# Ledger of designs, part 90: designed miniproteins, single chains, continued (3)

Each design is a single chain, and the fold is of that chain. pLDDT is the mean over its residues in the fold that is shown.

## One batch from the design tools (miniprotein)

Design m11115
Fold by ESMFold2-Fast:
Structure m11115 (fold): chain A 81 residues (1-81)
Amino acid sequence: KKLEEKILEELRQTLEDLVSGKIPLRVAKASIDYLVDLIIEKGSDEAKQEAIRLLREAAEKTPDPEAQSYLREQIEKLEKA
């Protein structure tokens, strides 16, 4: 649970930095791929649902169609896990 909280907080921060333009999509992809894979491997159902919620919120807020497409792929990956 403590590890899940840290992973979800890192995901939230990375998504906020992506949406605000603080980091480019290529940099965000590396972090998001790693964090999503950790949630799939070690996360609870609750952690997976929270990650989906965070990714969906970021996809709605970002003006970048490439980022929107990438984030939707990450949501699908979590939903299938």
Scores: mean pLDDT 86

Design m11116
Fold by ESMFold2-Fast:
Structure m11116 (fold): chain A 55 residues (1-55)
Amino acid sequence: SSLEREIQLKEKQVKISESMEELYRKAGNDKLAAIYQAQKEHLEKVIEELKKKLE
């Protein structure tokens, strides 16, 4: 379904945000690391809401 596809895409975005957060943290760029951490947290909340609709 369209909803399942949306969840899969957002799960991939979570993995990308995790990788970018780690990369910027290792580079000492705390500001960019914090931005990707916030994006990941937001995506995780959206995924939870979408999963509730699937039941």
Scores: mean pLDDT 87

Design m11117
Fold by ESMFold2-Fast:
Structure m11117 (fold): chain A 87 residues (1-87)
Amino acid sequence: ATVYTATGTGATAEEAANEAVRNLLAAHGPAVLDRPGTLTIEVTDRDTGATRTATGSGTGGEALLQALDGLDLDAPATSATVTFTAD
């Protein structure tokens, strides 16, 4: 399996996750999301410092949408890490 990862920062889970995805695509190219695999988003909570995790599976784009649907996008955050493990 090939692993791609990037981080992002933001005041909300949405902002942090979106920046992490933009950084992933900037570093590895958009074709990374054409592959089948598993995508994990780990968001660091601003108030507690705890990590919240959401996962998706399918093509990278499908996996991303599933992972985002698993997050409270309005939740306060400091950062997010996106990891895509291609099959």
Scores: mean pLDDT 84

Design m11118
Fold by ESMFold2-Fast:
Structure m11118 (fold): chain A 68 residues (1-68)
Amino acid sequence: SLFEEIRAEVLAQLRRVLALNPDLSREEVEAVIRQLIAHARARHPELPEAQFEEIEREALALAEELLA
């Protein structure tokens, strides 16, 4: 599904950024997540906003786990 594809893409991009930049602050990581979601929203305007919100929540949770 489109949702699964976008979710996988955003999370893969986030994992790549975090792997290359292990010393990013939480604020910087949150800014990266905002940029990734904004880019995905611009490319896939047909995806419901609720699904972008779900992807953002998953990205934030992933970042929190990796920063701990």
Scores: mean pLDDT 85

Design m11119
Fold by ESMFold2-Fast:
Structure m11119 (fold): chain A 60 residues (1-60)
Amino acid sequence: EAARQAIIDALVNAGVPREKAEKAAELYLQGKSVEEIAKETGIPRSLIAPAVKAALDALA
């Protein structure tokens, strides 16, 4: 769950509402791509890509 929390924290710190950040994290855990998450949530790819990188860094 470190990856989920890292995505939520990164997006919330970027100004994304918590509920929307939680949905993005859920989609990531379902194996959705950055493009698919951006499409589903309306969050810009420029915010999602760093959040995914933060999740990967948390797992390493």
Scores: mean pLDDT 79

Design m11120
Fold by ESMFold2-Fast:
Structure m11120 (fold): chain A 66 residues (1-66)
Amino acid sequence: SEVAEELEKTVRDAALEAYRAGLTPQEAGIVAGEKASELGNKYSEKLTPEDGERAVRAAVDALEAA
């Protein structure tokens, strides 16, 4: 869904921004998890837990490729 795709993009971008700001990949991964939780709670009617898990995975994959 468009909402799930936007979640993945937002979570990935937040993690990459944290990494570029000087955080470790592990710390940036924590930022991704926190952002996914925040947005999942805010948009709970449109997002599933599986959408959040997929978003964090996309962020981790992007960090590993960085």
Scores: mean pLDDT 82

Design m11121
Fold by ESMFold2-Fast:
Structure m11121 (fold): chain A 68 residues (1-68)
Amino acid sequence: MSREEVLELAVETALRLMQAGHDDETVLRAAITVARHYGLPDEEARKIAEEAVKRARELLAQGYRLPP
């Protein structure tokens, strides 16, 4: 997978968990796990996860929600 594809999956995971009421630490850890699962090194996985969590928060602030 490309970096952008992994980021999209991490954003989706973060959105899903945020909508389910999980805290920021749990969401970040899940996003890191997704990035590592797709073969990113730990440093890159953390960067992508932080970017994904930020993007998910921005989407939620704009009124975006995952469809039911």
Scores: mean pLDDT 83

Design m11122
Fold by ESMFold2-Fast:
Structure m11122 (fold): chain A 66 residues (1-66)
Amino acid sequence: MDRAVALLREVRAILETHRGDPAAIAAALEALARTYGVPVELLRRLAEAVRAGDSDLAHELALEIT
């Protein structure tokens, strides 16, 4: 599987699993940022693109992170 596609699936799963729990979402995104070795701000930007349904921006950010 493409690493960017795998990251997008992980971010979508986090947003779905922790729906309505901003603290749990923040903690999960911080954990992902440590795993990928990137600033948490990039994962937050990716999560916002996913929430907005901006598939093009989400894919570009996932490629930058992976």
Scores: mean pLDDT 83

Design m11123
Fold by ESMFold2-Fast:
Structure m11123 (fold): chain A 64 residues (1-64)
Amino acid sequence: MHVEQAKEALEKGDLESAIEHLTKVPGVDEQTARHLVKAVEEGRVSVDGAGQAAQQLQQDALYK
C-alpha cells in the first residue's frame, strides 16, 4: 500500500519518495503530500499520524 511505503520512506528520511507515495493515495494531491511530509520533518506530526491522515483522505475521496 502507498501509505505504508510513504511511512517507510519518512522513517528513512527519503522525503521525495514519501511525497511520491503519498501522492499515489486517492484523495492526496502533491500539495497535501508535501504539507504532511513537512509536518513530520518539523515534529508536528508523527510518521504514524501522517499515515493516518493519508488514510482518512483516501476514505473521504472514496465517499465523495
Scores: mean pLDDT 79

Design m11124
Fold by ESMFold2-Fast:
Structure m11124 (fold): chain A 64 residues (1-64)
Amino acid sequence: MVITDETVAEIARETGVSVATAVRVIQKLLEVGLPPSASQLREIARETGVSVSTVRRIVRILEK
């Protein structure tokens, strides 16, 4: 999976998080693999300071 600047911008726009936050969430998702488990979603949300629903939305965008 290739993550482009356009994909990062789409995530920031769709979720309302900063580009820096979007990059952090994407990096953690790529470390654990896609799709992440429910426990991995909660851990990424906790580590990045975003909601689990925001992480799930980012996963959906990355799986397009």
Scores: mean pLDDT 79

Design m11125
Fold by ESMFold2-Fast:
Structure m11125 (fold): chain A 91 residues (1-91)
Amino acid sequence: TVELSEEEYEEFLEKRVEEIRANAPAALAAFAAQPPLSPEEKADLLASIDAYLERLAKIRKEAEEKGDKKLLELVDLYEEIAREVRRLLEA
């Protein structure tokens, strides 16, 4: 296992946020353009998104307790994307 230094960790999170922000619009557009899902597939995916958001909420709480601002930025971005996917599924 390779441990990142504090500086490498911060740079990693910043690069990840930038990468996700750059790619998210195209990925969301591709998702919106897909054929309609079956009711079963939609229900399964919604349940998966809800479970994912619950996991993100736990990570957010830990990041807030530790004062990890860069991790909070990444979690915020993942939550925004997950909520947008959920919105598209309900449309």
Scores: mean pLDDT 77

Design m11126
Fold by ESMFold2-Fast:
Structure m11126 (fold): chain A 65 residues (1-65)
Amino acid sequence: SEEELQREIGRALALMELAIFKKSPDKKKAAERVKETVERLRDAGWISDEDYEELMKEIEKLEKE
């Protein structure tokens, strides 16, 4: 379905943003950006709440490094 395709695309976009975040020299600013993107994707229904929780946990872990 189109909804399933949107969720696959949303997950891929979130993972790309996470990869960019991992390479960022400014982790705090990059964390704000990737969190905002992930929240927008979740609010639009492009990622599941479960994927959202896992992504946010990973971002917070990396931000503390």
Scores: mean pLDDT 81

Design m11127
Fold by ESMFold2-Fast:
Structure m11127 (fold): chain A 63 residues (1-63)
Amino acid sequence: LAEELRALAPQGVAGARAAARLLAEAGHDSLAEGLRRVIDTHPDNPRWAAWAVLEAADVLAAE
């Protein structure tokens, strides 16, 4: 899952939306909600979206 998120990070906002969906489907609802909040706050910022995806992947890898 974490590696799948890292692969989505370069896709910017579209990648972040896909990552949020993948997190929710995997039962990581809090991470999915956090990522969606970043997208909603910075809808035109692909760098911020990519950073948020990588942060979520790091949290998953630490578990």
Scores: mean pLDDT 78

Design m11128
Fold by ESMFold2-Fast:
Structure m11128 (fold): chain A 96 residues (1-96)
Amino acid sequence: DLVARAAEETLPPEILELLREFEKKLAEDPNLEPETIEEYRKRLEELAEEKGVNPHLAAVLMGLLEAERERVLGLPLEEVRRRSLAVMEETYKKFS
């Protein structure tokens, strides 16, 4: 995946390591508790702020983790999309 390769080249190693840890957790349990996903989202956001990650990349990452959290909660797809977009917009503004 070209997008995954671009992310690996542009994201700080610490963020990539945290994302790999999250992917490993999802592979072991695709229905992770929402609280666990929220903990990863918070850690990722704090690390992205510390490392000065591009606002667009930060927004996409936070939106993806929020979508997974809401999927586990069993929310309808349209609700997941709306809330993930809102998280992306808020993250972009915060990092801009």
Scores: mean pLDDT 71

Design m11129
Fold by ESMFold2-Fast:
Structure m11129 (fold): chain A 65 residues (1-65)
Amino acid sequence: SIGSFSAMLLLAVAAEIEGLAKIEFDKETGKWIIRVKDSPEGREVMKAIKELAEKAGEEIEVYVE
């Protein structure tokens, strides 16, 4: 929703704290890479992050580890 970029980053950080994701920055492309756990919870996090990134107009890489 409003502040979609900030919401996306906050969700990614929260997921990392819960052990559901890992956050990396690719300096070659200037893009954030988010690896989610291969679990139902990880897949829900991936879906939410992708939706927020689309609303923010941000190009990020999200994939299942």
Scores: mean pLDDT 78

Design m11130
Fold by ESMFold2-Fast:
Structure m11130 (fold): chain A 92 residues (1-92)
Amino acid sequence: SDALEGLERLIKSIEEVAKEYGKYEEGEEAKELLRELLRHYERMQAGERVEEFRRRAEAAVAAELPAAEAETENKKEIVFERLLRALRRYLE
């Protein structure tokens, strides 16, 4: 399924961001959150649920990534924290 493949690639992209900030304590928390998201993804049924999750996750990443790509390490930490909050809200 294209939706499942897209979601998996999106999770990997978020994981890469978390790994880049892994030297910070927030990095470990993000990795744990990403692993929880991966478990939910693997248990999701194909179709609308996966597509909805993909759109929400994609929106969260898109909102934060542009700032991280163009900023200093301090700015990257701020973006990382905001991304974690967005992911936490999605998991609620």
Scores: mean pLDDT 56

Design m11131
Fold by ESMFold2-Fast:
Structure m11131 (fold): chain A 70 residues (1-70)
Amino acid sequence: DVAAAEEAAIAEYLANNPEADLAEVERQKALMKQLEAKRAYLEANHDPETFEKEFRAYLAELYAQIRAAA
């Protein structure tokens, strides 16, 4: 189960990084959940070619926003 593996990885990260900001971890989890929901929506409502194109465009826009904010 991917969700269980992600929770385990986050717990391990926090155990190895005691100064990690919980708010940052929660923001990362929210971003991952948003990406997963968008991918699932596109997969369910589009053919594979349209899914790949739209998902790639969404990722490019999201990462551009993250880089601009950094």
Scores: mean pLDDT 69

Design m11132
Fold by ESMFold2-Fast:
Structure m11132 (fold): chain A 93 residues (1-93)
Amino acid sequence: DKFDKILAEGRKKAKEQGYELGRKLFQEGKSTAEIVAEAQRLGKELGRETAEKIRKEVPDASEAQIKAAADETEESMILGALEGAQDEREKVM
């Protein structure tokens, strides 16, 4: 399924980018709230890219499906960032 492949690629990219972002921002002394805010901002950008790719390549996808894919991409960025920050925190304990 082309929709599922695009969404899976978007989620993977978001989680990987989020992980590196969370790791970096934790090293810079950013709070969890600041890390989440930046991950949400970048996750929305990646979500828009995922949505645009779905609109172009999956013409029968509903607006609700496209919105859900964008939201899932954003959530993957946030989850990645929290994981990256936590992994860095555990190294300095």
Scores: mean pLDDT 88

Design m11133
Fold by ESMFold2-Fast:
Structure m11133 (fold): chain A 88 residues (1-88)
Amino acid sequence: MEKKLQEIQEKYKEVKSSTPESEKQKLRESSILYTALGIFQSSAESFPEDAALSREAAEQLQKQLDQTISQLSKDTQEALNKAEKESK
């Protein structure tokens, strides 16, 4: 959990440095949603008995994250996608 949160924070810091001021608030909102999504996905893997509830929450958060990211510029969206992919 803690290691995954640190990785998310580092990725968003890299993206934030190249993000226009006008988009920084939306970028921050997306980082919060991404963090929450990561927590629920991790919970589904660690606690199988609660997996169904965690997966449902993750699906809802993914939809909200996708909507928030779609409001960012193409350059910011590509930077976020690249940062996430580099950790996998």
Scores: mean pLDDT 72

Design m11134
Fold by ESMFold2-Fast:
Structure m11134 (fold): chain A 99 residues (1-99)
Amino acid sequence: SEREEEERRERELERRLREKDALAKSTSPEDRAAALTAYFNAQMEYYEAHEDIAALERQLAGIDRLLKVTTDPAVKAALEALRARVEEAIARLRERAAA
């Protein structure tokens, strides 16, 4: 519904703010990779549980944007792994919707 869409977008904004805060506080590439992994996995699991393919596609686009500016190997590897997980979640939901 329209109200559920709006509440979902509000929660997404809160998550983006937490993501930016976590990135700003991370001092090592390994810590940053761990923080990104924890945050994006939680976000992905939430969207998959709510069958929100559009939100997962936006998350995928966000990861792709981060990959374009990321040069650190540990952070890049974490983002590539997250990208694959989000693609798998989208594929699972699309298969379920087609059944």
Scores: mean pLDDT 78

Design m11135
Fold by ESMFold2-Fast:
Structure m11135 (fold): chain A 99 residues (1-99)
Amino acid sequence: EKEEILEKVRKALVELQKEGKNIEDISMDEIAKKAGISKSTLYKHFKSKADLLRALDEEGEKRNKEMDELIKKHVSPETYKILSKDPLLRLLYARYAKK
């Protein structure tokens, strides 16, 4: 329920940012419209923009943990230590491993 709304919001924010908008300039109304949900539904699950951004950060941490497990499975412990110290290398490898 809340996770479904959060995923729709994440995709909407990515699209709005690709259109040249900074996250601080994006309103809750624009997010709701782009995500295909009502503004009232969005506010029912997220009391403020700050609450919404916190939920997105928590979802990001969850995805990062899943990425870490994938990397650990496919690389040596030595390589994992190197990748975990560089955020860009870690992101690049995770995208490579998943296509």
Scores: mean pLDDT 70

Design m11136
Fold by ESMFold2-Fast:
Structure m11136 (fold): chain A 100 residues (1-100)
Amino acid sequence: SLEEEIERLIEELRRLQEELEKLYEELLKTEVGSEEHKKLIEEIEELLDRLEELLLELEELRLKSENEEVKRRASRTMLEVGGLATLVKAAIWVDKKIME
């Protein structure tokens, strides 16, 4: 069902959110401009691209659902995961400018 698809996307997004949080914590512990730091940025950027795709899919399914409780959970997930992604993207942008 549509509601089951939304719940599966929420679960996948939450799993990827935890992965992003762990990678970002590691990024903060690495020296800016090191090879390890550059590899972490690449891994995080790949994860951010995947999150963007899934967030767009979740928004499309949320708009099609008539279940207000499921829509609310989807909206919270989008806000929390999207918010984290935006913050991490900004941090990477700053680090890339420092490396130039």
Scores: mean pLDDT 88

Design m11137
Fold by ESMFold2-Fast:
Structure m11137 (fold): chain A 71 residues (1-71)
Amino acid sequence: VVTPLGEAISRIAELARKDGFSSEQIEELIDMALRGESLAALKERFPDLSPGIEEALRELQRVSAQLDEQE
């Protein structure tokens, strides 16, 4: 079953893979974003982030924050 969080993760993975990121880099990027790392920290680790990936990361963090409110 695909959740909104799962869809956001899949979108980031699709865009990053298309931009030439390795599976290891994609896993690290998603892990950092889910831990609540800032976009500035993500761009320091991955300077080649496209605007599309940045937007998808913002959406992932928004969805993740909404799930935290449902505890």
Scores: mean pLDDT 77

Design m11138
Fold by ESMFold2-Fast:
Structure m11138 (fold): chain A 69 residues (1-69)
Amino acid sequence: SARKQQARELLGEVLEAVRAGDRAAALAHLDRLSQLGYTEEAARMRAAIEAGDVGAFLDALVAAGQAIS
């Protein structure tokens, strides 16, 4: 579906923003992911980013990817 495709693209954009150290961009992409209905997945990634927990962020990213597939 178009929604799933947009969500998968947003996961890639969140990862790129996190790698670049662009917190504002990462959070904006997560807000968009939440608007597409992936509110829990976006919230887990947001919490990990705010905590500075790279391991928790990567776990949440992988889990979100599996949920969207």
Scores: mean pLDDT 88

Design m11139
Fold by ESMFold2-Fast:
Structure m11139 (fold): chain A 74 residues (1-74)
Amino acid sequence: SQDDIDVAIDELMREVQKVIDQGVAQGKSLDDILKEVRKVIDELSKKYNLPQDVKDRLLTQAENLVRRRVAEAE
């Protein structure tokens, strides 16, 4: 159901936030954090059986979040 997808998205984004927080705290480059975030989204989208359009939207949102968080830390 849509509610099940929404729960999966929330769990996926929680993991993405952890990767971003840890990467920024460790002083990782923008490219390194983007690479890790893309990998996490690919793996968790497969785990939760998310539709491709949802995965693509989450990739765009997460990449924008990484760029913002890295810029704010500098």
Scores: mean pLDDT 85

Design m11140
Fold by ESMFold2-Fast:
Structure m11140 (fold): chain A 74 residues (1-74)
Amino acid sequence: SKEELIELGERSARVAGKAKGLSEEKIEELSEKVKKKVGELKEPTFDKVMQIVNEELGKALKENGLTPPVPLDS
């Protein structure tokens, strides 16, 4: 369901953000941005959710002086 895909995006963002060294505050910001963007999709799919997670994670890492882009499955 769309709700399950939103939850997947949020959880993936939190896990990846923590693994890449984002602060708790920045992880929360990242998870909320991903949740919002996934919620805006008309036809949410797993691939679109993961694309959003990777894109927003990359932006957050760059903004915080960490190495972008970062793949979630690495």
Scores: mean pLDDT 77

Design m11141
Fold by ESMFold2-Fast:
Structure m11141 (fold): chain A 59 residues (1-59)
Amino acid sequence: GKLYNDRENLVQQATERARELRDGSREEIERAAEEYSKGTTVGGYLARGAALDVWEQHR
């Protein structure tokens, strides 16, 4: 359903945004990841996880 499509779109967009924020500290990216989940309940946890995962890969 819509929840499935919204989840994938959110993860992809969050990953793109996390790349731009990679120069910050992990605490800064975690706060930014929480911003992604504020407006989006369904993909919130996935968006946060994707942002943090990008940070670990591009550190």
Scores: mean pLDDT 60

Design m11142
Fold by ESMFold2-Fast:
Structure m11142 (fold): chain A 98 residues (1-98)
Amino acid sequence: SEAERLLSKAEQHIEEARKALEAGDLETPIKHLKEAVDYASRAADLAKDNPELQERVKKLLEEIIGLAGEVADRSPDLDLQIEAAVIQIHAATLLASL
């Protein structure tokens, strides 16, 4: 399904963000986490009547919140901290609406 394709794309971006964080790259995760939130949001809209896919969306949003929190905690750069906080707020808002 299209929702499953979008979830797979979100999962790929989350994995790229995680790999970048493990390598000490705090900038690259921001781009990937923004893409992951967009894909997860679009998947949620398509999967409104599918509880199993909605649970996958919730799990991915929780992972995005955690990784963005790690960027905020580890980065001395105020601009990256702000971008990470915006990602956390967006993902948390979507999670609360599910």
Scores: mean pLDDT 90

Design m11143
Fold by ESMFold2-Fast:
Structure m11143 (fold): chain A 65 residues (1-65)
Amino acid sequence: MAKLEEAEKRLRRIAEQLGVRVEIETEGNKIRVTLYNATPEQVKIFEDTAKLLEKETGIEIEIYL
């Protein structure tokens, strides 16, 4: 639970810093992130961050546009 919460908080922080509007949903051991108004470069930042968080936490993270 704590790892899931930390991953969600980090994803929300990145969205805030980049000015990207996001919707984040959690389901079991999975986090779904929907990006609104993101540039291709910003999408890559979220994808790279998701990969890192998956490796650190074991939680599946999916990025949607």
Scores: mean pLDDT 81

Design m11144
Fold by ESMFold2-Fast:
Structure m11144 (fold): chain A 74 residues (1-74)
Amino acid sequence: MELLEKLRELDRQLEEAIDAGDYKKAAEILRKGAEVLLELARRYREEGDEEMAELFERAAEEAKKLAEMLEKKA
């Protein structure tokens, strides 16, 4: 499942950026994560799983909000 593997890789990169205090990079990684989450939502909706699609859509919104907050601090 290539999209979940991409999310795991982005999560590792996000931890590294936060540990380094690089909030600008952390925000960029969160925006990329939001794109992957929206792609997962689209695939789940195509498979008829509306609940999972909505879950990933909400996760993408939260990731974008967090990215915006971190960009304001950078």
Scores: mean pLDDT 83

Design m11145
Fold by ESMFold2-Fast:
Structure m11145 (fold): chain A 83 residues (1-83)
Amino acid sequence: AEELRRELLFHRAGARDAEGGAQFYKKMHEELDKKANELAKIDPDKAAEFKRQSEVYKKQQEDLETLAKQHGRRAAELEDRLA
């Protein structure tokens, strides 16, 4: 049915977007972790701030990785139904 094809495309797009977002947040928290480490002995207050921001982005990465897996599983199920 056309509805199953639209749902498949939605989940494929969702998986790609979520994976892209996860890679973006991974890059962001790794950059912030590096900055925090560089500042740890020079400005510990700024280092702690960057560490807090890094933790937020790390959680965003984890949530998006979970979302990508959920979309991927649904897409695989729909592909099997359309076969």
Scores: mean pLDDT 88

Design m11146
Fold by ESMFold2-Fast:
Structure m11146 (fold): chain A 111 residues (1-111)
Amino acid sequence: AKPYPLKLLSVTKENANEIIAEFDKNPSPVNLLSVAAAYALLGKVDEAEKYYNRAKKWFKETGDEFDYVQALIEEAKGNKEKAISLYEKIIKTSKSVLLKEEAKKRIAELK
């Protein structure tokens, strides 16, 4: 199979360890944000922030995908109100229907 970048929204608690292990074998900068999301979903805040910051330095940009991963990190930290605020921003400003729907699901689980 040809290697291809991980899709951020395909990262779940169930596959998080697999995503991290595959990144360790074949590290690609395009997967840094997905690895940060995987660590956040596992509650590994320090690792999630490390990979999130690596992604920000590599891409030198911010956007709705970065806001989504920051929201996952804030959930893992127990900062529920900040996480909801970031998901609400995604719902209002993102052009990605899939990202907006995932943000809505995350808010519903947090209430």
Scores: mean pLDDT 82

Design m11147
Fold by ESMFold2-Fast:
Structure m11147 (fold): chain A 61 residues (1-61)
Amino acid sequence: SEKDEFASKVIQAASKLASPEKVLKAADEIALNKETLSKEEIVKIVAEKTGLSPEEIIKAA
C-alpha cells in the first residue's frame, strides 16, 4: 500500500542518518500500530526514536 511504501522510505532514510538499533525500534513500533498511524505519525515516531528532525527524514527520503 502507499502507506507501507512511505513507511519503508522513511525507515530507509533514517537508516542513512541514525544507528541501526534506533531505526529498528522505530520500525517495530510502526509495525505494531500501522492501522492507526498516519504518514505524519510515522515520521514523528521515526524522529522520536532516532533523534532526527521530521524535516531531515523527509528530505533524505
Scores: mean pLDDT 81

Design m11148
Fold by ESMFold2-Fast:
Structure m11148 (fold): chain A 95 residues (1-95)
Amino acid sequence: MEKLKEIAEKAKEAVRKHFDNIAKVSGKTEEYEKLKERAEKAIDAAISSPQGLAEVLRGLAEKYEKLAKESTPEVAKQYRKMADDLRKLAEEAEK
């Protein structure tokens, strides 16, 4: 399903962009690289249904908002932006 693959690619691009920004501002690359890889894998596994993809994207957004509470202000800002981007893409997946 091309539409779901396109939304998944946009979600993975958002995840890569924001985790790369987090790594840059935190100085910690290895931990965030693993979180990025896990997120991309979860997104790819969910592309077979609109509801499944939307649920995974919302689940990741909720997880990142929780991580934002335990983070420095600069890292928290990136987590919240990533969560917002993923929620918008989840809404697009359900259309």
Scores: mean pLDDT 83

Design m11149
Fold by ESMFold2-Fast:
Structure m11149 (fold): chain A 68 residues (1-68)
Amino acid sequence: MKEEEYKKKIEEKQKELNELMQRTGELSRKSMEDPKYTPKMFEETRKTGEKLREMKREEEELKREVEE
């Protein structure tokens, strides 16, 4: 795998992360305005964290394919 291709895939993953962070941010803002959204905000934050870990593992796998 080419380094340039690897970097492009990382940029695409960063874009997906930005979208997830925006959604979590919206829920966080709603929870500050209305406490009834607080449990949902925590659930979405947990899901976002799990997806972040998954994406980091995928990045490490892609890096190994380039370096190997």
Scores: mean pLDDT 74

Design m11150
Fold by ESMFold2-Fast:
Structure m11150 (fold): chain A 109 residues (1-109)
Amino acid sequence: SMKEQLEELLKEIREAIRRGNAEKVRELMSQLNELIKQETDVNLILETIDRVYELVEEAKRRGQKEIERILAQGLVEMSMTLLTKATDREDILRGIGYALRGIGYLLDT
């Protein structure tokens, strides 16, 4: 299922973060964003965005500025994809919030 593919990619991204492998994080984030573009379940997209936000915070705590920047860029892209699919006001506001947070990380790195 799409949910299983997203969970596996998130697990692989977290492992790449722990190994300090910025190039692998970039490759996996590209794959994650391509899957999100195909997803129609807004709740699943939001759950994935929440998980990526947690990974940005983990990279920030680890002092991994390059990985933090890659993840933050992916967070912005994913949030923009959400905004093309979300119709509910709460979901739209969450998407805007995550896009702005991602931009904030990019300005600080």
Scores: mean pLDDT 90

